# Designed miniproteins, single chains, continued (2), part 8

Each design is a single chain, and the fold is of that chain. pLDDT is the mean over its residues in the fold that is shown.

## One batch from the design tools (miniprotein)

Design m4243
Fold by ESMFold2-Fast:
Structure m4243 (fold): chain A 94 residues (1-94)
Amino acid sequence: SMEDVEKALQVLKALQHLAQEAAARLAAGEDRETVLAEFRRRADQLLTKVPAEYRAAFRALVDEIEALFRSRDAAAFAEGVDRLVAAMAAQILA
């Protein structure tokens, strides 16, 4: 429904903000395990607000963001987050 699309996009915006905060903390040299644990905890809370139709896709997105933070240098994280979020937005709007 249009209401579920709007809710999914609102959660996506919140997740993007959360992921960019995590990326900035990692770029500042904060402990990776601490940052990722806090990101996962807060992301899991956001996912409870996602309409059931999108929940699996949002879980996959969170896993991809965590993999990005583990596989890339800190300078690439912000761009990588934006790329993953843009792909998810396109999927929701399809």
Scores: mean pLDDT 87

Design m4244
Fold by ESMFold2-Fast:
Structure m4244 (fold): chain A 99 residues (1-99)
Amino acid sequence: AARVGARVLRVSEKPGGDVEIQVTVFGAAGEVTVTVRLYKDGKLVAEGSARIRDGETVTLTLKAEGIRAGDKVTLSIEARDAQGRLLARAEGEVTLEPA
């Protein structure tokens, strides 16, 4: 079965700065589109997407409103195939650490 994993690499020290998120997909046949969403207090604060293949890693740089290092956010990741079919989903709470 396909799986997705992500980790936060870097967060801006100032509010509204960039967040770098590393995403990897495993067990997918062919190319997939990964979509990453960050939520703070139930509000979507950043979103981005990229194409990736099985075993590859992509780094997404997201501009995030009102978050900075030290904040707790919910990270949501979806991987979809070329037809838009959901292959894998992951969600978790992350404390944003300075790089």
Scores: mean pLDDT 77

Design m4245
Fold by ESMFold2-Fast:
Structure m4245 (fold): chain A 78 residues (1-78)
Amino acid sequence: DEEERRLVREGMERAKKDIASGKLTLPEEFKGPEYEKLLKDYQKAIDYWKKISPAAAEFMTLLFHKAITDELLRRRRA
């Protein structure tokens, strides 16, 4: 849908802005083996999308990092 396509672009722009401004930064925990192993598996999906649409692949990468950041931060509390 047209609206869905706009939401995707808007989301990408917001994510890029947050990363560029330093609002979305990876903590030290992301340097660990758990993150690296998870990234390896996710890399297949990213590579697939990169061949179809670089923008979509970048958006997925940003979403992945954001989701992992949120999950790891939540785990530190528990």
Scores: mean pLDDT 60

Design m4246
Fold by ESMFold2-Fast:
Structure m4246 (fold): chain A 92 residues (1-92)
Amino acid sequence: MIIRVAEEGGKRVLYADVSEVSVEEAPAAAEEILRLAEEAGAELVIVGSRNRETLEAVVARLVAAGWVVERELTVTDSETGEELHVAVLRRA
């Protein structure tokens, strides 16, 4: 899993790429994302995965922790050329 924190549009954003995370590992990955988002004071969490089932599992855990899904979309990664399934979540 690759995690990056950035300031964008005046907001602290956490980006997580969970493409290498299995569905079975999704709960642990979600807990790490939640911990890092809290530490960073992130207002937005953007999660991407090449595996839709892993993304759905991670997102479900973030929603259970009080985050709200604003958008779900599929984008082509300009670095890899692969499709990424992406969810954008905000604090409730």
Scores: mean pLDDT 83

Design m4247
Fold by ESMFold2-Fast:
Structure m4247 (fold): chain A 60 residues (1-60)
Amino acid sequence: PFDVGDFTSTVLPNLPSGVTARLIGDTVELSGTTSDPQAAVDLAQKARGIKKVVNNITLG
């Protein structure tokens, strides 16, 4: 099962500046601008119970 508390304590504070995350069930939608979009995706995937990450980040 997805753990919202784990996501908010582990993932959200460590996202790169300029990146935002939205939770939609067990899906994380990433948006914004960063120099390493893959690092943001990898971090979001660390959250327990995430099934899908949608990457809408712009390289910048």
Scores: mean pLDDT 74

Design m4248
Fold by ESMFold2-Fast:
Structure m4248 (fold): chain A 107 residues (1-107)
Amino acid sequence: SPLEEAMLKERESVLKLEDVYNELLEEGKIYTEEGQKRLKEVIEEHHENFLEILSKLSKEDAKELFERIEEHEKNVLEYLKEHHPHLVPIYQELVEEHKKRAEELLK
């Protein structure tokens, strides 16, 4: 289904984000200004890809996908609060911007 194809694309985007996060952690760059900038760029790319995916779905499928992504974002935020609390402000800002853009798209 279009929703299942969209979920696969979203999963691929998430895996790319995880790869960059893990690489920055392993290199000890995650806490640097350079590392935080790179992480922000990859999160923004992920959000742009997600909005493109949502725009190609029916309104019902787009809402279902968005709800699933919100649950994933909550889990990531909880993980960051426990393991990398200094990354929480950056992630929260990008999640709020993403949510606003998705809500505007789904109107």
Scores: mean pLDDT 78

Design m4249
Fold by ESMFold2-Fast:
Structure m4249 (fold): chain A 77 residues (1-77)
Amino acid sequence: SAEQQQLIDAVLEPIRKLLREPSPDEEKLLQEARELYEALPEELKPLVLNEIQSLLDAAEDSSNKRVLEFLRELLKE
């Protein structure tokens, strides 16, 4: 649904900002993404993880890969 997609996009928005431009608030943005992910309905969590994997597969820059890999570890406990 559109509402479910909005929730997924909200989790990923801080990450998309980091992928577009380096930020001094990297740790804060990663924690915001984690908090939003933990608040998601359980059925939407795999969809977020799949989107992170798609972003990883599409990433060309080592910096972007580092951020996405760190996020993946943060969300997997």
Scores: mean pLDDT 81

Design m4250
Fold by ESMFold2-Fast:
Structure m4250 (fold): chain A 94 residues (1-94)
Amino acid sequence: SREEKVEKVVESIREVAKTLPEEEREIVLEFTEKAKEIILSEDDPEKIKKKLVELYNETVKRIKETVKDEERRQRLISVVGLATFGFLEVVEES
């Protein structure tokens, strides 16, 4: 059921990503794919959480370098933050 829970979070993020401009959508989808791989390839919940936080920090750095509009940048960071929270909840439940 961990894989099914991950897919539900992934599908929710993909629906949000459809509302974003192409470049921002690509960032969110790449983040989502990497987060899924982390959760499904590691058995230790504490290691998964650490890797997810590291992925979040790297993605925020990419957003700050790529998205120059402040309002869009803040919105995109919020989207990735909520997505990270969703993945962390799956790890806590599994």
Scores: mean pLDDT 85

Design m4251
Fold by ESMFold2-Fast:
Structure m4251 (fold): chain A 55 residues (1-55)
Amino acid sequence: DEEIKKMMELSKETAARIREELLKKKAEGQELTSDDMLEISNKVIEEAREEAEKE
């Protein structure tokens, strides 16, 4: 119950962070390829995981 809710929140947070990074890059005028989007997504996922592992 609580565990599932925590997992859902972490997934939402990670997805929102990925979207935010992509929108930020587009706002800066950078044209993103599919490979760039995957790289950014992986980087955000890794950062979120590292932050979660510290707690």
Scores: mean pLDDT 73

Design m4252
Fold by ESMFold2-Fast:
Order: structure tokens, then C-alpha cells, then sequence
Structure m4252 (fold): chain A 65 residues (1-65)
């Protein structure tokens, strides 16, 4: 089971990702994905950039820190 700090960090990171995507800030979204992987909060399974500038990704959340 996750501890509260890991869940809080995952929630904050996902919120920041959602805001970056809503703003179409691809560079910011990519940086957040990289930080989540570095922090061990999630693994990026799939990442692609569409021709219209949208970022598509699939995340695997850490099962237990």
C-alpha cells in the first residue's frame, strides 16, 4: 500500500500534468512526466506527440513505494 506522502506527490504531479496539458504546454508536461519517473511515482509506458501538438501518454503508477 502507498504511504500518504507518495499519494500526495502523485496527486500533485497528476494535477500539474493536467494543467500543463490544458494549457497545451508540451514542454512542461514532458518535464513533469520525467520528474514523476525520476521520483519513482510513475513509469511512462507510452509517450507520443501528435502533429497538432497534443501529448499522448500512458502511465503506470508505482504499486508500492
Amino acid sequence: AYDAAVLDRQGAALTALAEALAARDVAGALALLEEMERAGLARVVRRSLTADGRLLFELELAPDP
Scores: mean pLDDT 70

Design m4253
Fold by ESMFold2-Fast:
Structure m4253 (fold): chain A 74 residues (1-74)
Amino acid sequence: SAGEAVADLLRALSDIAAGKNREEAYQKAVEAAKKLGMELTKESIDALIKTLQDRGYSPEEIAERLRAAAEAAR
């Protein structure tokens, strides 16, 4: 479902922000985005994370918030 694809994308982005299993997390993010009709690259994902950091969020805060959003989307 779209909700599950959103949850998978947000969970993968959380892992990327946390620096956890980044190689696999990028692959999962790209795959989940395809199910939503989106094309993401490593560069566009990195730009999204940078935007959140530029707004004053730490990597840990970004990871926690994205994970919470993933649970809400499921």
Scores: mean pLDDT 84

Design m4254
Fold by ESMFold2-Fast:
Structure m4254 (fold): chain A 80 residues (1-80)
Amino acid sequence: APAPAPSAAEARFQAEAAALRAEMEAAGTPPEARRALTQQFSLERIARLIREGLLSEEEVEEILRALRESLGLTREQLLE
């Protein structure tokens, strides 16, 4: 296969994200609120992966650099 299969943890997080999106759609959540909730969910997912040690130090540093540049977040804010 040209692309690797997602890990079990990634598959679970994708399923959780899809369920959240379906619930927001059914509730008629406006696009601005959907974006905010999806962003929050993504940040919580990344924080969980860091806490559980599922990301290497290099991957953590790259993610934190990208988040600092785009969102102004620190490592401390991400891990809280």
Scores: mean pLDDT 66

Design m4255
Fold by ESMFold2-Fast:
Structure m4255 (fold): chain A 65 residues (1-65)
Amino acid sequence: MEELAQETLEALEKLKEEGLIKSIEVEGDEVHIKVYGDSVTAQSAVDILGSVLELAGYKVTVEVV
């Protein structure tokens, strides 16, 4: 589970490097993601990755900017 969570966080960081996510904040078991509203594809990817993190025991909050 830790390995899956780490791979998912790395995928989110890659989306941030591609300019699709504004910020990712991890604090303990909480993950806060700010995704740009102009990309439906980025929002869908964040929803899927966020669901994977929640299955791994994280509390995920997604904000559209």
Scores: mean pLDDT 80

Design m4256
Fold by ESMFold2-Fast:
Structure m4256 (fold): chain A 76 residues (1-76)
Amino acid sequence: MTVDVTLHIPNAKEGKYTAEVTDANGIVQTQMVHIDKNGVGTIRLPSSWTGTHTITIRDEDGTVVATFTVEVVGDP
């Protein structure tokens, strides 16, 4: 199963961005994300990836526009 993470980047131009997700073990994976006209986009993480993830969003020029931290919690 996966967890959907909603990203809010106010004043971002609508378009394709690159999301670099770094897990708790320092492993980096890259996803493409579409940011809409309201600055909203969604990425997916496996629900089995428990722990802290750092998400770095880059625009088409490779400029960092936002950074987020997400904690994926396991089932009780």
Scores: mean pLDDT 77

Design m4257
Fold by ESMFold2-Fast:
Structure m4257 (fold): chain A 80 residues (1-80)
Amino acid sequence: MELEKKRNELRSYAGKLAQELIDYAKEKGLTDWEITRIVVELSEALIEAMDKLRQGMSLEEVKAFLEKKYEELKKRIDEL
């Protein structure tokens, strides 16, 4: 129950980060295929974050993990 609420919050947060990445990549002129590849990597990070949360990592720590991945992906968009 508590874990389910934390998972839902983490999913919502990841969805927000994904939308920000999509919007940023579109602004930079990336193709739909390139955007899809970047979103897939963020989705893989979310799966890892969900497992870390299940193993007892705090919501704040797993959000920070996703934010780090978001910044890495955003930097990759800048280099394309």
Scores: mean pLDDT 84

Design m4258
Fold by ESMFold2-Fast:
Structure m4258 (fold): chain A 104 residues (1-104)
Amino acid sequence: SEVLRLIALCLRVIGLIFELERTTDPERLLELLKRLEELCNELYDLALESDDEELRRLALKTLKQALETVKKVLERTTDPELKELAEKLIKEIEKKIKELEEKL
């Protein structure tokens, strides 16, 4: 079920958000941000393919929560590699949010 797959991805993104908020180790944060990028890409692709406006709204809400978490990671980190990845992810997630909002 496409619905169940999209809901499962949203839950996985939320799980990563909680892990990112609790994690201070730069190497672990880098791994978690890379995984978040992969999940946000998959969630965005599924949401774009969906004819269900409510599923697109759920994906949009989840991407907005991910964006806020990445911004918090960027604000608190002093690691240059982590800053570069976080800045890249912010731009990528903002673009995905804009494109999904245009489809609502």
Scores: mean pLDDT 89

Design m4259
Fold by ESMFold2-Fast:
Structure m4259 (fold): chain A 69 residues (1-69)
Amino acid sequence: MDRAALLGEAVAAALRAAGASDEEVRRVSTAVVLRELGYSYEEIARFLGVSRATVRRYLRLGREALAAA
């Protein structure tokens, strides 16, 4: 099983357990997967249609969710 996919699923599960919306779970888990695959913050921002600062926020949320799990 791919490490990036496993990490994305773990982040999604942790965020859902914390009460995050389906949209937020999808955006945050996608950002985490793309970062693990080696994409830059700017490339992820373009893919998701958000700012680089929002990507940084999503990656922080993903890290915090995993740390709490």
Scores: mean pLDDT 81

Design m4260
Fold by ESMFold2-Fast:
Structure m4260 (fold): chain A 74 residues (1-74)
Amino acid sequence: MSPFEKFVKVAGEILEEETDPANRNAIKRAVHEAAALKDAGASDEEAIAAGLEVIRREASPEVAERFERKVREA
């Protein structure tokens, strides 16, 4: 799996366990922004960084830390 595919997989796994609408919307928006950058020709690293910035800004600190940890492990 590419780093971007792993990022999308982590987003899906967290989204399946997340019940808070704000956190769910943050995760969905992060994937959308990252995918848009990939479609525009950005690297996996640039797309993932943009997605993580959305998570850090819009999700709770607990969800943001868990998301970043899982992405680093992947």
Scores: mean pLDDT 84

Design m4261
Fold by ESMFold2-Fast:
Structure m4261 (fold): chain A 74 residues (1-74)
Amino acid sequence: PTLTETFTVKASAEEAKKALEEAAKATPGLLSVEIQTEETPEGTKVTVTAVFADGAALNAFLAAVGKAVKELNE
């Protein structure tokens, strides 16, 4: 499966990229990941495109990303 998500966080591009790279490392079924960041007046806009071996890996990555986004918006 493939996932493309776009979201905005209050944290810096560097912090957002690091957190998402950690989420990717925690996902064993992740085949490829691309993380793009853009600074905007509302915060750091992040676009993640990822390819997974199966739906379980995709769900695990989504959970990790959701946790990271919450932390990056504190």
Scores: mean pLDDT 80

Design m4262
Fold by ESMFold2-Fast:
Structure m4262 (fold): chain A 74 residues (1-74)
Amino acid sequence: PPSLVERAERARAELERLLAENRVAPEDAQKVLDAMDAYIATVRDPSASEEEIEAAARAALRALVQALHRTAQR
C-alpha cells in the first residue's frame, strides 16, 4: 500500500538528513534501515496478517525514535 511505502521513504529521508549533518550514529541508522526493510518485506508477503504488518511498523517506529533519542543525547 502507498501509505506504508510513504512511511518508509519518509523515515529514510529524515535519516539521510540526520546523517548528512552527522547527527545520528551509523549503528542506529542501520537499525532503522533494517526495521524498514523488514516492514516492507512483511507488507509484500501475501500471507502476512494485518497484525504482523502493524508489529513490523511499530518496530520500525521504535528504531526511528531510538535513533532520534540517541542523536539528542549527543
Scores: mean pLDDT 72

Design m4263
Fold by ESMFold2-Fast:
Structure m4263 (fold): chain A 65 residues (1-65)
Amino acid sequence: TKAQILAFLAANPGKSYTVAQIAAALGVSTAAVSAALAALVAEGKVASSTDAAGNKLYSVPGVTA
C-alpha cells in the first residue's frame, strides 16, 4: 500500500490529494491509506498540507529533476 500510494503521487506531480481521493484511485480502504500516508510523511517521502478549509492534502515533496 505505501509503495502504491508513493507511485500514484509520483505519477501525478504538482497535485495534492485527500485520503479519500487516494483510497478511491487505488481501490483500497481509507484506513489503510491514512496509516500508510502517516508513515510516508514520517519518512519524508510525502508532504502533507492543510488547506484554508481544514482539509489535509498529500503530495510528493519538491518534484524537481
Scores: mean pLDDT 75

Design m4264
Fold by ESMFold2-Fast:
Structure m4264 (fold): chain A 52 residues (1-52)
Amino acid sequence: MNTYLPPVASRVEELKKQGIKKVEILGNPPNSTLAKYWLDILEKAGIEVISG
């Protein structure tokens, strides 16, 4: 059994330090577990996610 936990916390912290308020998610199906995880973490951190 394999599990993948992306280092989203460090990425989100970097974006916040740079004053980034909006990001665009590209190239992932909207219902994938990884995409949902990124969307939730970014939104909870106060960063708006723009879907193309």
Scores: mean pLDDT 64

Design m4265
Fold by ESMFold2-Fast:
Structure m4265 (fold): chain A 60 residues (1-60)
Amino acid sequence: SLEPSADLDNVQDLAIELREKMLSLSKEEQEKIEKEMEKLGLTKNALEISKYLTEKIKSL
């Protein structure tokens, strides 16, 4: 799903979709996005993480 949600299953689905889109990017760009996702997982709630993932997927 591309819609932001506080549902952890939705966050996981969005993360998988982002990772699939990232396969076409350089390793440096992939590592940068992965580090950003790790930082978000430590400091943000599920809804904010979902919003980030949705926007990032749309930008790729």
Scores: mean pLDDT 72

Design m4266
Fold by ESMFold2-Fast:
Structure m4266 (fold): chain A 68 residues (1-68)
Amino acid sequence: GPGPDQLAVYERHMAALHGADGDGSGSRPGAPDVATVRLRLSLEELRAMVRNADPPLPVSDEALRALF
């Protein structure tokens, strides 16, 4: 299944995009848009593909983010 490490990377992305380290508010918790859900799914699947590959692909988190 989807690795917890992939979710951690995704959470960091979400935190940065939502400004969790800065403001806050919290009037609307969760995923406000389909775009966020798609980003999560795409990132998870892409990461899983890279991991599932027999030879270890030299793909860093930065490279994955650049794709999105």
Scores: mean pLDDT 51

Design m4267
Fold by ESMFold2-Fast:
Structure m4267 (fold): chain A 73 residues (1-73)
Amino acid sequence: SRNDDLILEYTKELLRLVGDSVSKLLEFTQQLRQQGMSQDEIDKKREEYASKLQTELDKQVSLLKTDLNTRLS
């Protein structure tokens, strides 16, 4: 059905956004290791960056959910 197709598209985009955030965190962590930072400094900066990524992800997911709800109404 149209609603099933919309939900599938929403799910695929949600998974893509999550995957992008995970990739960014992994790349950032690798860059910090390459810079010769201590493990404690890496852990701190990783947690700070993860929090920023979570905030941005939450914003993008909220917009995606709003679009889905509009298209379902």
Scores: mean pLDDT 87

Design m4268
Fold by ESMFold2-Fast:
Structure m4268 (fold): chain A 68 residues (1-68)
Amino acid sequence: SSMDLQTLQEVVDSFRQALLEAVRRGDRERLAALIESGRGFVAELPEELKSQAQRQLDQLVEEARRLL
């Protein structure tokens, strides 16, 4: 099924909150698992959404790494 940009943004926002929670708890194992889950999610997206989703994932991962 097709995913639209609004649904993608909602998923990204939920993922951001989960990453920040893992960072706040110092849970490096959870952080690594979330990053792998995010990569798997992007890999399964339609081609037209992959570029935007990958860029958003990269930004969230960079933000999480800066907070560690």
Scores: mean pLDDT 81

Design m4269
Fold by ESMFold2-Fast:
Structure m4269 (fold): chain A 90 residues (1-90)
Amino acid sequence: MAAGDPGLEEALRAVVEGLRKATTRQDVTAATGAALSIIGAQVDVELGGDRREALRRALEGVRGSLRNTTDPETKKGLEEALRRLEEALA
């Protein structure tokens, strides 16, 4: 089955929820960047890449996006995504 990685899927859902609450172009750009980092990691895993390395790269991307996020509700989504990725790496 072409099922995605559960940790990456949960992180992507959290980022999308944060993106829905974004009210500024800066927050939309940051949340979109976070989503693309997670999608890229998912593609790497599906192509037979190392799962832990892909999760680590997604986590670094989301952390970068969180630093550029100003809206509190969008931040909550990205922080939840970080938590999901950190749990998936444990």
Scores: mean pLDDT 83

Design m4270
Fold by ESMFold2-Fast:
Structure m4270 (fold): chain A 91 residues (1-91)
Amino acid sequence: MRELAEEVARTMVEMRKLYQEALATPDEAKRQELLAEMEELAKQMQPKVEAILAAGPEAVAETHRILLELFRREGLVSDAQAAAAEANLAK
């Protein structure tokens, strides 16, 4: 389960970085390619998310905590955004 949680979290970080690249590029074709790559990663992540959900609330909470920590570490969210996400994950 920890391995799946880490894979999902890493995929979410990759998707966020692709999104930031898409926003920064002046090339319309490049932007569309980056957005398409994000969509593909989301589809690949879906069965792993389902496995985590099936494992129960503890596994879900662990996955979200790993995700939030990686987002914070990579500077992809503010402290306020991280705190809001953590509050939602605690429910």
Scores: mean pLDDT 75

Design m4271
Fold by ESMFold2-Fast:
Structure m4271 (fold): chain A 69 residues (1-69)
Amino acid sequence: MKFEELKELLKQGNKLLDEKIANSTPEEAERLRQKFKEYQEKIQEYVSKGDYDKALELAKKFIEDLKNE
């Protein structure tokens, strides 16, 4: 079910973000928080419109961008 898949991806992304923040300098941590906020706002916009396909694609991109940091 797309909603449960999205919830799991967001949980994974938030955990990865927290781990990267904990291992980052204060400057890098702030940059990561800002980047995450932008992803979170866009994902929430798609969820509010019922567009779970785009929300899932964006959540996957968020995780991939975090892995490349």
Scores: mean pLDDT 80

Design m4272
Fold by ESMFold2-Fast:
Structure m4272 (fold): chain A 63 residues (1-63)
Amino acid sequence: SAADVLRAAGPVVATASDEERLKALENVARLPRDAAPEEVLDAITAGLGPETAAAVRAAVAAA
């Protein structure tokens, strides 16, 4: 679920820079309430640098 994506991504996103965390939050905030889990994941990773984005995708895949 979208909530499971957010839960898995949270700890990894917390290691990102303040700017990256803000971009990820703004991207997620623009999504509709019924957004698919993959749309939530893409919104989060679009705000992050490539290494942190890869770590988020790995955390979500493992959850």
Scores: mean pLDDT 82

Design m4273
Fold by ESMFold2-Fast:
Structure m4273 (fold): chain A 77 residues (1-77)
Amino acid sequence: VEHFRRAAEAAKAGNRKEAFQHLGEGTVEANDRGIAEEVAPHVKAALDALIAGNYDEAARHAQRFAEVVERKLAEEA
């Protein structure tokens, strides 16, 4: 979850390279936890926005899937 929040912060700051690194690390972590499918649409949207140079949009999507990951982890008690 931390990597997705870091990706959102980096995107908001206009740091494309750092945003890509954190987004990638968060995606690997989600896959290891078995929740990659739940976050995949948001990860794709964040990547598409980041590639287009729409940093505000990328930050919004990164924040969104950070919240999805947090909710899933809370559900596992």
Scores: mean pLDDT 73

Design m4274
Fold by ESMFold2-Fast:
Structure m4274 (fold): chain A 92 residues (1-92)
Amino acid sequence: MRELEHELAVKSTAAGVLAVGYEIDAELGEIDPELAQRIAETLRKIVRLMNEGKYEEAAKLARQAAEEFKDTDPVMADYFRELAELAEKVAK
């Protein structure tokens, strides 16, 4: 169970780094700026919820994000799904 908490902490940190990357991509116009900004905002909200110990809310938001981005950014959708599964396991 400590391994799940460690994995969640690592993924939460990575989510913060990814949010910064998407914010930069939005400014540079390398991808759809609205899509990049929405991904960044969602990642930041999830990181905040994780840091507050609100794992159930973080999992719900991550599940919604995985469904929202599944066709536009499958790699990020998969990341959100993994984050949701880990948050759900820690929340129990």
Scores: mean pLDDT 76

Design m4275
Fold by ESMFold2-Fast:
Structure m4275 (fold): chain A 103 residues (1-103)
Amino acid sequence: SKEELLAGWENLVEDGGISRETFKKYLREAAKRLGLDLSDETIDEIFDSFDKDGDGKITPQDILDYLESNGVKTDGVLDGDELEQLVNLFPLFGEVLRVAVEE
């Protein structure tokens, strides 16, 4: 549900965003659930694709920028609707959010 996606996002966020360490931990678990074998290099490349400002965190603005760059219109606020669109564009990140809601 949208509420579960938002809860997963809130569980991952510390000090304004998702750290590289937290993202890599949850992405490894998400990949295992989907039967994917991802190298550490691939996981770092995925993180870097979202952390375009290089601050070491995936912020709400990074997600909004990703969605808008893929043709999704946002209201400038990251809520359950935006996270649902993220799941549609990037199912692996959606699995990260689902893993996070269980913790």
Scores: mean pLDDT 81

Design m4276
Fold by ESMFold2-Fast:
Structure m4276 (fold): chain A 98 residues (1-98)
Amino acid sequence: EEVEKLREEARDYLVKAYQHIDRAAAAGEVDPETAAEIKKHIDRALLALNQGRFDEAIEHAKKALELARSAPESPHVQAAIDNLEKAIELAERAKELA
């Protein structure tokens, strides 16, 4: 149950990060190609997390975080970074307890 709850919370943070990247792209804060790459890695992290592949989920979330950190500083990009960091922390905890 604890692992399930941490996984659900990590999923919610990944979804929020995805939404913030969509907003950043719509606002012109990040170029569409970079936004698409970040979203691709978030989608792969979500799929891996749903399948219990915590290592793969963490690696994809970290790649999304790296790309977001390389983007120009903006409110929506910073919100995505904050949510990705929380998702990674929760996924790491879920892996440790699994």
Scores: mean pLDDT 88

Design m4277
Fold by ESMFold2-Fast:
Structure m4277 (fold): chain A 79 residues (1-79)
Amino acid sequence: SAKEEAKKLLKEIKELAEKMKEAFEKGDFESMLEYAEKGTELSKKLSELIRKYGLEEEFEEEIKEVLEPLAELQKELDA
């Protein structure tokens, strides 16, 4: 169950990350911020789920491909 929930969250986060990247490339910073806010909320939920059930190793690759790009974009927004 926890693994299924983590997969669903990853899919949603991945879709948001792609939308954020597209908005950033187009200079649509308002849409990018909206996607970033939603993405960070889901990322926090996913991170807690992964930590609670010890799924870090199973999802390490997806986390690097999805969560790290989101964190990097978040830093650019904070600049």
Scores: mean pLDDT 76

Design m4278
Fold by ESMFold2-Fast:
Structure m4278 (fold): chain A 107 residues (1-107)
Amino acid sequence: KLSLEEIAEELIEHAKEILKLSEEEVEELRELLKRVLEVMERNRDNPELAAKEIEKILDEFKEKFSKEVSKVFLEIVKKLAEYTGNKELTELVNKIVEEKLKEIEEE
């Protein structure tokens, strides 16, 4: 199967086509996902710490993107957590993503 890095690139390409992202937006999304992947790799045995660091990264980037782009990158992060096969990390990341999506809609 594909590596997490390869999956991330496929998801970025899909987002680029759907949202018609600029080159600058694509590079920002790549940097975001690169940091998320690094956190997931570094904290493979500590899903709670991985989830907390991912939440911090998501908060850092939320002001840089439109609501539409933010929704898509949250979905990508959720899928990356799922693809790790770590059920605890997936559940924690899903909760964070759901909370962030509500914040975007209600601000």
Scores: mean pLDDT 78

